# Designed miniproteins, single chains, continued (4): the designs that were tried, part 16

Each design is a single chain, and the fold is of that chain. pLDDT is the mean over its residues in the fold that is shown.

## One batch from the design tools (miniprotein)

Design m12528
Fold by ESMFold2-Fast:
Structure m12528 (fold): chain A 60 residues (1-60)
Amino acid sequence: STRQLVAERERAEFEAELARLRRTASPEEIEQWLLSKYPEAADGAEALALFERRLAEALA
């Protein structure tokens, strides 16, 4: 479905950007980037959990 294709593309883009940042950026810069995407999260770990939860919902 179109929703699944959009979710898969957004996942691929997010994971590629995160992987690039993990190679070039500090852990603090990565956390700031994650919080910019998920400002409702308290920290980077919660931001990743929100990403996974929203992805699971979109793929259901």
Scores: mean pLDDT 79

Design m12529
Fold by ESMFold2-Fast:
Structure m12529 (fold): chain A 76 residues (1-76)
Amino acid sequence: LPPGLKELIKEMEENIKEAKKYIEEGNLEKAREIIEKSREKLKKLKEEAWFPGDEEFFDKFEKELKKLEEEIKKLE
């Protein structure tokens, strides 16, 4: 992995964990904020990364973020 991409992947994983924690605590507003920021980071990663295999990480994170959004929607 490119050095910068590895660090951003770690940040994305931490953001997903934080969002899950806020959903479990019932703080849906904070969870949405984290998900929104994570989507912005993911868009930037897609724009900057042109290496084979990066798509697997992007797809994984998009799927996780989508799942978290669906969980929040069910609680509304």
Scores: mean pLDDT 75

Design m12530
Fold by ESMFold2-Fast:
Order: sequence, then C-alpha cells, then structure tokens
Structure m12530 (fold): chain A 83 residues (1-83)
Amino acid sequence: MEELARLTVDLVLAESEDPLLRRAAEAYRLYLEGRLTGDEELLERARELGREVAEELERDPEARRRVEEELAEAIEKARAAAE
C-alpha cells in the first residue's frame, strides 16, 4: 500500500496542474519521508500542509470534486503501473 501511495504522489507531482492536489501530494510525500526517517519536523510540516489543504477542500465543494476526481485517476494509473 505504501508503494502505491508513493507512486500516486509521484504521478500527481509529475502530471497534475491542480495546485490543491499538488499541495496535497507534497504533504503526503513529506509524511511518508517523515515516517521513514523519524523526522518529527517533516511530520509536523506534512500535518500542517495537509490540514490547510483539507480546510480549503471543505470550504470549496467544486475544488473538492475536481481534486477527488483527478486523485482517483492518479490512483488508478499508479495501480496499473505497479502491476
């Protein structure tokens, strides 16, 4: 599962033009790195950035729908790439 998450993040950062989705991917990338290294500052930055993105998505239903749709496509592409 973590491999699929990392592939999804990499695909979003490489291909997405959506600023909210890109920031969500950056937050998750920081979270994954923080977990691997035990770096609490990375985990704190990931949590703060993720909270900011989540709050924006909660306030903007259209942005949330757009991000969820594009994220679902990225997950499916990552799943196909992982075989």
Scores: mean pLDDT 80

Design m12531
Fold by ESMFold2-Fast:
Structure m12531 (fold): chain A 74 residues (1-74)
Amino acid sequence: MSPVELVLARGKEVVDRTLEEHRDEPPEVQQQLAFEEVARLLAELGAELGLSADERRLIAARLGKYLQEKIDER
């Protein structure tokens, strides 16, 4: 897997876990908590894997869309 694909896969797992752990919270709270966890993941893995600013922006956009789709399905 490319570094971008690996971070996307882990980011989706983090989104799914955060939404499940906070299932009884309002959607805006779930979204805020998931964004915080994704930002933390990108800071940690982005530094470790040497991701460019463009790659980080792409991942953030993809994970943001995934998060919105998951919230809209509820």
Scores: mean pLDDT 82

Design m12532
Fold by ESMFold2-Fast:
Structure m12532 (fold): chain A 94 residues (1-94)
Amino acid sequence: MEAEELLEGLRELRRRARELGLELVARRLEEEIKRVEENPEDKEVLEEAKERAVEVAAVLAEAERAGRTLSEAEVERRLAENRARLEALKAAAA
């Protein structure tokens, strides 16, 4: 893809992330957008940004499937619950 098409794709993913309340994902996408804008002809930067775009698209698709209507507070609760569950599993395995 050309840098322009990649930038449009990244901006669309950022918009979708914000609609889902995924502010940290949106912030990471802003960093990738800035990197591509600063280095539009750097093949390594473009390839890395393409890989990030694919990874983020997969995460957004999962979030849309699991809870397109979930609020930011509900996403935070889900993350906190998963963290607590991980800590309990670590304690049980120790």
Scores: mean pLDDT 71

Design m12533
Fold by ESMFold2-Fast:
Structure m12533 (fold): chain A 128 residues (1-128)
Amino acid sequence: MEEKVKYVEEVKEQVKQNYQQAIEQAQKMKEIDPEGGSQVLEELQKTQEETEEGLERAIRLTREDVEEGKRELGNVASGLQGRSDEITKRADELAEKSGSEEAKENAELLRQNLDQSVSLIKEAADYL
């Protein structure tokens, strides 16, 4: 039980770090396109809050019932995947519209950070 809870806590911390990087990428995109970049940043911040809340629920559920914790992690991963797809689409559209190589590079790094976060949560669900 405790080892499984600690694993999910470590995943939560790694996901938090990935979001911090994604926010930095979105801020750089905001410097290139203030309107489009602000939308990406706002969606990232909202998605971060929802993901952190979901992971905290998964940690709590894992303490009581590992199977419930596993289901909650699956729900969090699915929710994040859907939001990630929307955010990365907006970032890609911004990069194409701007014609900026820097915007394209930041959109790719943002996608990688979000995809890694989804993978980490899915791996945690499989480990439980």
Scores: mean pLDDT 88

Design m12534
Fold by ESMFold2-Fast:
Structure m12534 (fold): chain A 97 residues (1-97)
Amino acid sequence: SLVDKIVEAIKNGDLETAIKMLKEAGVSEEDARLLAEALKHVIENGGADVSDPRLQSLVNLLRQLAGLTPEDAGSTGPVLEKAIRYLVEQFLKEKGK
């Protein structure tokens, strides 16, 4: 599915492919980049080093959904993948059409 492809691109650090797929689904470039960057920050460092308020809001939501702490930084488990998939689906539903 499109969601599975976007999740895989993000997990592989291919943010430009993820952004392209989100844009093809009707998400704005600004929203697509914000989502991709928020997901990258959560995957790489559990969202610890985010200073942009809009990006921080998405990171906080991802952290809450995945139950992540600073000690979980850089971990990608089934719970985190499920949280990522959920947010991608919500973004496509709310912003993509």
Scores: mean pLDDT 69

Design m12535
Fold by ESMFold2-Fast:
Structure m12535 (fold): chain A 83 residues (1-83)
Amino acid sequence: SDEELAQKFLETLERDIEIAEGMKDKIKDPLMKEFLEKLKELLEVLKKVKDPQKILEARQRLLSSRSLEELTETIEELIEELS
């Protein structure tokens, strides 16, 4: 179901963020640190979204990004749209 797919996506994203946070002291790139903070903000916003379709649409937009810059812009747009 869409609810199961949305929940799986949120669980995967949360796990990936936890791994990245555990490695934060080894991240030398300030752009990557900023990206991680924005990704954490997006996860908190997505957890409040009740419509699984909106969560899956957010996932598709993120997966369509081809660079860290494009991905960061997509995250910022999603935070604004879903907040």
Scores: mean pLDDT 83

Design m12536
Fold by ESMFold2-Fast:
Structure m12536 (fold): chain A 71 residues (1-71)
Amino acid sequence: LERFARAAAEFAVGVKELDPSLTDEQAIALAVGLARAFGEIDVRAGKITPEQLDELVRLAEKYARELLAKL
């Protein structure tokens, strides 16, 4: 979960660096959206639980906020 959440956050913040018109809130929304979309696939495949999906989304938001705070 943590590794995937971190990857989603890093990707979203990287997109903001390529497109400076994105707000911090939009970058966070992108990280959450990516984590949720991929996590839902894994829930449907029986690889993770719905509770693990919620944790994945929470960690992706946390890591995105931490990365943005360091810019």
Scores: mean pLDDT 82

Design m12537
Fold by ESMFold2-Fast:
Structure m12537 (fold): chain A 98 residues (1-98)
Amino acid sequence: AEENLKKAKEAIEKGDFSTALEYIQKALDEYVKKYGEDHPKVAEVLELLADIFEKLGNYESALALYQRALEIYRKNLGPDHPRVKRVEERLARVKEKL
């Protein structure tokens, strides 16, 4: 999953979103199988997927995915964690575009 997540991030940086989506799906499947749907590692993958949808202009899908990642991070890391603040900022930006 870590290797797939690394490859997904590299593909995103290059603008290769189809390759990024393939690695995102593999990382999601592996983390859900190992940790369950409500784990921070799953939230990290959902956040990356939301980043892709935001870059593609699919703000509705990005919003839903950021909201899900935020729920997982808040429950597991607490509301003051830097990852929670990061996703809250991204949610605010996406809401401005809807």
Scores: mean pLDDT 84

Design m12538
Fold by ESMFold2-Fast:
Structure m12538 (fold): chain A 79 residues (1-79)
Amino acid sequence: NEKKAAEEAEKKIKQGADPTQVFSDLIDSIPEALKASSGVRSLEEAQEAIKKVIEIMKKALKDYPELLKKFEEQVEMNR
């Protein structure tokens, strides 16, 4: 499931989708990351799941340096 989510994210980015929207969709599709919104007892576990999603996004954006920069800036501003 996570591998499919990564492949779908890469396809969306290749088609010109907004990286921040793709990131949001990935967070919603991963139960561990979604726990961050539901008041998970361990924030560290939720943060690790979010880091995985960020890594997937960075890989998907590796061939799109301008979009990667925009995504990294947005992630830093959000946290």
Scores: mean pLDDT 69

Design m12539
Fold by ESMFold2-Fast:
Structure m12539 (fold): chain A 93 residues (1-93)
Amino acid sequence: MAEVTDIFVRSMRRYAKDLSPKERAIIDQIVERVVARMAAETLTMEQLREVAQQILLDELRRNPEVSPAEKERIASRVLGALLVTELEIKKME
């Protein structure tokens, strides 16, 4: 089941609502890349965290015009969504 991917995407979409259009565009690109990776491979939660962090760092590097504060906001939303996803999975155990 794509349950892990679905929880992650819902969390990311919810937490991106209060971000600027520029920050939301970067979040949308991160989500798209993570979803594509999850569709290609069955990942554990630990592997998802590693992949999402790698994609996050790569996208922040590609967007040097984004301020340090905006980069911190984007990173916090991605990391928060990963934590929420992990907690939701643990509730199903």
Scores: mean pLDDT 80

Design m12540
Fold by ESMFold2-Fast:
Structure m12540 (fold): chain A 93 residues (1-93)
Amino acid sequence: EVEKLAKEIEELGKKVEENKEWSAGEVANALAEIRSLTYEGKKLGALALEAGTRALGKALEVLREVGAAEDGLKAAEAEVERLRKEAEKLKAE
């Protein structure tokens, strides 16, 4: 379960970074997938969470450049930042 989620996050990040042509529907779908994965990301352990938040953060930077909705971007960015802080907290033992 955790390994599958981590792989899905990595694959989405690569897909977003490598895509050179964006339709409005593709932008909206990618943003929705990122938001779904950040919601599920709270189930990840520290090791997978750090890598996942880094990949999702980079994907959100790409979506901002291609005109994704600002409200959705801000919500997703806040969720990724929250998960990033949780990863740091889990590593600080």
Scores: mean pLDDT 71

Design m12541
Fold by ESMFold2-Fast:
Structure m12541 (fold): chain A 78 residues (1-78)
Amino acid sequence: MEAAAEELVREAEERLRRLAEETGSPEAKQAADRGAEAIRRVAREMVEAGASVEQVRIWVEHGTRETEREIRRIAEAA
């Protein structure tokens, strides 16, 4: 994966991990781990298909927001 795309994925993974840790919920941690894995997989597939770093950024931002929403939903249900 291109270095710039890898950095976008790494930042998203760190953000989701921190957010899940703040909830103290094992379910939120699992949601963050699943979301991070999906973000990494799709970003890699996009780069392999010739997508630009900007296209990868847009998708990573979308995937991060979706996962953050799930983490917050889990926290609110607790």
Scores: mean pLDDT 84

Design m12542
Fold by ESMFold2-Fast:
Structure m12542 (fold): chain A 90 residues (1-90)
Amino acid sequence: SVEEIEERARAAIENNAPAEEIIELLVEAVRAGARARLAGDEAAVARLAEVVRALVEHILTLPDAEKVLKEAQERVEELGRELQAEVAAK
């Protein structure tokens, strides 16, 4: 759920979780946001966009921010290809 993603993201940021966990949460928030957009749930889209913003802002505070942000971007682009392939398979 959106609330579970928000809670997990907040906890991960507050506890300075490993970069891989931050990237996984970012990918999950983007995936949930895409599904919310397809469902027409504008409130969920807005909330998930804010989660993505908070996670990206946290990445920018890390010592290797450029590397972590690039890894996150690559994971999100891979997700985009997965979702497009899923639609094409129907």
Scores: mean pLDDT 83

Design m12543
Fold by ESMFold2-Fast:
Structure m12543 (fold): chain A 92 residues (1-92)
Amino acid sequence: MEEIEKATKEILKKYGLEAYLNMSPEEVLDALKFDAEGRLKISTGEEKEKLEQALKYIDEAREALQRGDVEGFVKALSKALALLEDKPLLTF
């Protein structure tokens, strides 16, 4: 749990989501899912496809979190955030 919490904070900082830093990993996933589902209701075409894919990665991150799989959680969450924030995985 502590390793996943640290990894979550590092990823959130990388994507500029500092408002989420006081949330647990589960609360972060719930907040991201709520945002993605809200956006999905008004989205079409490419944006809709990106949001549907992001929701799948959020579900994968949740499954990894339940297993205590730090690497799987980090990978899935990073992919979800790249789609939700429309940012490349590698930016300086």
Scores: mean pLDDT 78

Design m12544
Fold by ESMFold2-Fast:
Structure m12544 (fold): chain A 94 residues (1-94)
Amino acid sequence: KLVEELAKAYGVPKSLAEAWVKEVGEEAARELLRALKSDEPSRVKQLRVARVIAEEKIAAGIDVERMRLVREAIEAALAGDEERALAIAEELEA
């Protein structure tokens, strides 16, 4: 149900959506669907979704330093600072 809606909405296999719900929790997964269904522009929706994932991983103690950088990059992008967002993204790939 929730897993099926996530798999369909994001175009991913049901097994991946199931693992995602397990990793972030059912409440965060519902927020991901809610963000996708919002009236916001698609770019803003995608950034909000990514921010929820990063915040959940930080709260769970999963790769906190990396997720903190991901959140900063998303916040920079939401603020319109594309250069800073890209610089942080490149640091994450290194």
Scores: mean pLDDT 67

Design m12545
Fold by ESMFold2-Fast:
Structure m12545 (fold): chain A 66 residues (1-66)
Amino acid sequence: FKEYDESDIVNVNLVKKIQEHYGLKEDGKVDEETKEAVKKFQKEHGLKDDGVFDPETMEAASQLTL
């Protein structure tokens, strides 16, 4: 699952990481609960709390596993 579009694959993987971090269902879908978790994650990392998966948010989430 690292062959197709980078934005799609990275986004899905990062969504799942955030969902697991906050104890949500790991569907990789951006539901209301997932958007709220993303906003909390963005606030924790000093990013814009829009709940949108921007490249900045994706990069910060990619460092979460490191």
Scores: mean pLDDT 69

Design m12546
Fold by ESMFold2-Fast:
Structure m12546 (fold): chain A 65 residues (1-65)
Amino acid sequence: SAKEEEEAIEVIQRITGASREVAEEAVRLLKEGRGDLAGALLINAGATPEQAQEAVEKAKEILGL
């Protein structure tokens, strides 16, 4: 749902410091089953591997994935 997508965007931004645009793209990749690419995107945007993993896992939980 739109509410769950917004919550996932917000959690990614809080954990990684990524921009809204990067967090929205990460959520899109997660919805397409491309969690590894979402993690790589967040790392390329300046997240540590640990931050990227935590953000992906929490966002997947929020999205019911």
Scores: mean pLDDT 89

Design m12547
Fold by ESMFold2-Fast:
Structure m12547 (fold): chain A 77 residues (1-77)
Amino acid sequence: SVEELLQETLSRLEEIRREAIENKVPIEEARRQMMGVLQETARRLLEAGVPRSEMEEALQRLQQKVDELMEELEKEA
């Protein structure tokens, strides 16, 4: 389901943030990794035939999470 894919993606984003803090990954590299995950999720939603409006809402929620995690990384730098 869309919700399951979204929760899986959110967990992956949180893991990237944790690894970036623990391993001192450059902020720009962490951002690149998170954006890659969003692009992969968008592709999976498109391939699954999810309606455009539902896909847009899911991607907006994921982008908000990326913004939040990037803010946390900036505070740890």
Scores: mean pLDDT 83

Design m12548
Fold by ESMFold2-Fast:
Structure m12548 (fold): chain A 87 residues (1-87)
Amino acid sequence: STGVGWLEYLAAAYAAGLIASGYSPEKAKKLTIDSMSPVFSFMYSLPLEEARELAEKGAELAVKLVEEGEDPQEVGDRFAQLAAQSH
């Protein structure tokens, strides 16, 4: 383990927060990938492709749970807590 797996939880929380704020799931996923990939790459010295995969996995997980009927705010809160506990 590279010790950065918690970044998927952070990306999931971010995507869920965007959906809770009124963004569509498709737009929230795109914005999460575009916004968080360069930040993860820079802050944690990850290759951009690996940072992008972490952001995409997190965003896709949040979108899937919301599309399956979970409340976006509750999804966001849960993943934010998981990210904090894993760091």
Scores: mean pLDDT 85

Design m12549
Fold by ESMFold2-Fast:
Structure m12549 (fold): chain A 79 residues (1-79)
Amino acid sequence: GMVEEIKEKLRKYAKENGGIISGEKAQEFLKELGEHLGVPVEVEIGFILRVIGLTLDNGGLTEKEALELLEELVKKAEE
């Protein structure tokens, strides 16, 4: 499914980039998943702000942090 496809793209990106996902790339994955799930704009903005915070603090996201955000977005879409 689309969720699994996006997670695999994210894992591949992390592997090719030393285990780190840039804030820009994390935003792209969240936007692609959010568009597929039809989440409200205010929910998407909340996730984007979390990505920006992690990028400012750590220079990017770990694979685990990015996967956890995608999983939280799926859960929010089911509410």
Scores: mean pLDDT 84

Design m12550
Fold by ESMFold2-Fast:
Structure m12550 (fold): chain A 100 residues (1-100)
Amino acid sequence: SVEELLEEVRRLIEELRRQYEEAKALAKEAKAAGDEETAKKAEALAAGLENLIKSGEDLIEYATTYLSDEEAEKQLSAFNEAARGRLEAAKERLKELKAK
């Protein structure tokens, strides 16, 4: 249902925000340590996550305002699938960057 998909988008945005804050914290820590390579990689990860969060927020507004239930289900489902994959990739990327 549209409501279940909207709840998943909101949950994914919350999880993405946690990864975003972790990436920003890592970038700050790496820069303070003189690790410019890790700082730039963490900053790039944070920027990508910020863009994805904004896309999800914009989609919630657009789907609830302008789309039919059928169109909303398709768009929200596609976003949730992509966002799940990018969330898992972000978690693994943060682990890699922290291990250096």
Scores: mean pLDDT 90

Design m12551
Fold by ESMFold2-Fast:
Order: sequence, then structure tokens, then C-alpha cells
Structure m12551 (fold): chain A 95 residues (1-95)
Amino acid sequence: SEKERGERIAKALRDLTVEEFIEIVPEFEKYKDKIKDKNMTALEFLLSHPDLTDEERQALLDLAEGKVKSIEDLKKYKGLSPEFREALIKLLEKA
């Protein structure tokens, strides 16, 4: 279900390390070159990335709270880069 997908994504972002998360969603590998600490959770490393916009950070926070459950939910985030949007679509598909 969409609710279970949102819960799985939220858990992955909060509980997985950067390396574990990238193994599942390799589309995020391009963001790891600016990571200062590889022991960060996936959520912590993505939020710390200097190239992310405020809207991309808000999308990550909403994902970590289980508020984004489908590709349709991504439509409300107008300021996502095409590359970041594609990475989020792959995350949703794999969850």
C-alpha cells in the first residue's frame, strides 16, 4: 500500500547509513562526493549537501515523516532539479 511505502522510505532515510542507502538507490551516488562523514544516516547526509535547494530539503524531511507515498505526491514540489526528482522516483519505485 502507499502508506506502507511511505513508512518504508521514512525508515530507510532515518535508519540506513549513506553507503547502505546508495546500494539500494544508486541514483543518489552523485551526492556522496561532498559527504564529510560516511557514518551519517541517509537523511543526515542528504540534508547536509550544499547543492540541495530548500525545497529539495523539505521533500527529504517530508519523505522521512512518511508524507510522500507516491510519485503523484512529488508533484507538489515544484523546485526539484530533474536529477533529484529522478532519484526520488527511483526511491519510491524500489520501496
Scores: mean pLDDT 79

Design m12552
Fold by ESMFold2-Fast:
Structure m12552 (fold): chain A 59 residues (1-59)
Amino acid sequence: SRTEELMIRMALSMTEIPGVSEQRALDNLRLTAQLLGYSDAQIDALVAELRARIAERKA
């Protein structure tokens, strides 16, 4: 969805900030999704997608 894409893109942008760890961005995405009422399964899918996009940028 548009909201999910925005959340992933915002978290991905955090990884580009000096001093922000990948884990910090992942934790922020998980917390934001929890606050928005996403299920654990949906949150795990969003976190997996963010990890995949981070890995692609390193390749």
Scores: mean pLDDT 83

Design m12553
Fold by ESMFold2-Fast:
Structure m12553 (fold): chain A 65 residues (1-65)
Amino acid sequence: SVEELLKEVEELVEKLKEGSGRQLIAAGIAEKELEEFKALPKEEQETPEAIEELKRMKESLEKLL
């Protein structure tokens, strides 16, 4: 679900905040992108395109751990 993906991305952001400068920069960018995502209407958050964007964000952040 979108809620589960959001939680997973938020958990990755928190882990990256405990890391090095590159990880901190990535965490800051992702945190801003998450806030922009959360500002979207619920119907737009549940689109296939929005879900794919969250999945890309998750994969990108996981590669930095």
Scores: mean pLDDT 82

Design m12554
Fold by ESMFold2-Fast:
Structure m12554 (fold): chain A 78 residues (1-78)
Amino acid sequence: MEEKYQQALKEADQIAEQAKKEMEAAKTEEEVIAIADKAKGQIAALMEKVGPVAADAAQKAIGEINTAAAEQIEKLRA
């Protein structure tokens, strides 16, 4: 159980981290939203593959992606 959870946590974290880097390079709000949607889709696929043990990891990663998207959109508006 723990081994699957740790692997799911690492994969979810990697997806979120990559999405954050891509969003930081985005020039428009539309690009940020597209990157966030793609990353959330990858997290959903990870959830489907790993099952309930990944639920917490998926929620955390989705939260991080949404937060990074909101922060980048605010920077683009400033």
Scores: mean pLDDT 80

Design m12555
Fold by ESMFold2-Fast:
Structure m12555 (fold): chain A 80 residues (1-80)
Amino acid sequence: MKFSAEELKAIAEAALPTLDEEVEAALKDIEASDLPEESKEYAKKALEKLAEAIKAAAAGDVEKANELFAQAAEYGKLAE
């Protein structure tokens, strides 16, 4: 999946206002879950890359944002 500059701007505008709060809540949920430790590690990495992708999108770095979204998707797949 590859986002355009316009799509990335829309994602950033929607996500940025609550990004830090949502990341903190998601990390808390991952730590509190009964998932295997390996799955928790991949889930945390996926969340970290997703947050970085949204921040890169907000900065207008289209290539970096797309690379980080791809990394987040791969870590998310490994967390299954």
Scores: mean pLDDT 81

Design m12556
Fold by ESMFold2-Fast:
Structure m12556 (fold): chain A 113 residues (1-113)
Amino acid sequence: DPNAYNYLSTLLNQHGIDNQTTQIIYNFLNLFVKKALGQDLTEDILKQLLNGSKDNNIHILQERLVEAVNNACTSIPQKTINDLNSEEKSVTFLKELYESGCLEKLQTALNES
């Protein structure tokens, strides 16, 4: 979804993240949502995922992402759903995930399922 990508690229670029890194993060989030919900990542889903949601399905998606990170990534501080309750916190979460190499581990696991 071009609108989902445009939202993410605007957000991440404002925090000094380049377009190459943004594409890697976008591809991960799109794959994660596709595997979890059976649909492509939309701007609405992405905004709710990165800001908190009242939708039970998106809330479960946030919990699943946090659990996957905590299970795979022992080198970064333990995450909670509160790390996804604002754009600023979500950018920090995604940046740590990318910089730690944990994003690559999660992408590999998702591609095999």
Scores: mean pLDDT 83

Design m12557
Fold by ESMFold2-Fast:
Structure m12557 (fold): chain A 69 residues (1-69)
Amino acid sequence: MRIEFKDSEGRELVLEVPSSLSEEQIKKIVEEAQKDARRFAALSPEEIAKRFGISVATASKIRNDLRLA
């Protein structure tokens, strides 16, 4: 399932999550990325993927977008 959200600076981000995830689970992922972008960016792509059930490629892309922003 494709989820679109905005970071704290209003940038539009997209991530793909398993369709079995609840809205609450998705919201937690989005909120963690939005509230503490530095902490989120400090996690390895593997750790992000493991925590949130997303691909390593997607996790790496999100992390890089947060760093460059």
Scores: mean pLDDT 64

Design m12558
Fold by ESMFold2-Fast:
Structure m12558 (fold): chain A 67 residues (1-67)
Amino acid sequence: SVAERAKVLRALMEKGISPGLALAVVSLLDRGEPSQKELKATALTLGVSIETVKKAIELARRIREEL
């Protein structure tokens, strides 16, 4: 739901994830399991490493599991 997405986004930002990365990661997870191509594109667009995107995704999954 929109409310659950908002809670995940807020929790990511509270844990130090930038707003742009948090939104991108939530959007990727809404589409299912991210491909390597999607991870690379997100990393390039936001100016971060692929590892940073992967860590943000893992964190978002853990947050969703606790909701």
Scores: mean pLDDT 84

Design m12559
Fold by ESMFold2-Fast:
Structure m12559 (fold): chain A 92 residues (1-92)
Amino acid sequence: MEAERLIREGEELLRLAREVEEAAERLSLPGTSPEEVEEGQKVVMEAVELLKRRFGFDPFEGASSYLEVYERIVETLRREGERLIREGRELA
């Protein structure tokens, strides 16, 4: 039963994309607390590790800024998550 697995997997990637996007927004604010900076960095690094292990993609390669890194992480997670959900729905 691959359909349900693909949909669940895609939903997990979309959730992570949202968490990274939220963390990146907080890291970009001048008034962000040290605690929020630490938590944001953890989320971003977890996403980087997942992308390297699972998709063979390093968001830092060829990036000109941290903003570009965040955008690449979110874009890749959303693209792959949406793709998996679509494929799962088509198989069901």
Scores: mean pLDDT 80

Design m12560
Fold by ESMFold2-Fast:
Structure m12560 (fold): chain A 64 residues (1-64)
Amino acid sequence: APPPAVPPSPVAREIGEILNEIGDKWDKFLEEYGKLNKERKEGLSDEEVDEKLKELKEKLGFKK
């Protein structure tokens, strides 16, 4: 992140917003994937996990 005392340039601001969006989607995916993996260990079938993962990817905008 840029230091608090230095305002970002217009280009840096735009790039920062894009990176934040990508990072948020990625963090969300990893968090949900970790949750699914835990549920799999606790008794969800591989088929159920696969379906939920597929839905997650579609919800977050990833291609299958």
Scores: mean pLDDT 67

Design m12561
Fold by ESMFold2-Fast:
Structure m12561 (fold): chain A 80 residues (1-80)
Amino acid sequence: SELEHQREALDSLERDYQALVQLAQDNPDDQAVIDQVIAGLEHGIGVLEQFRKHVKDPALAERIDALIARARATIAELRA
């Protein structure tokens, strides 16, 4: 179903987010890696914002909005 495909897509995006967070944690003193992580998170937010426009399920919409908020907070922390 469309809803199951949307859940699978979000699960993939959540895994991508966690991989970027882990990459930053593993390379805290490597500014080039941190810059790549920030760029990856900004790209991911764009993908999530476009995906959100097509999601009608309230629970899935809340998960997307929460992931966008987490990614934005992570970018702010990495820039500090």
Scores: mean pLDDT 91

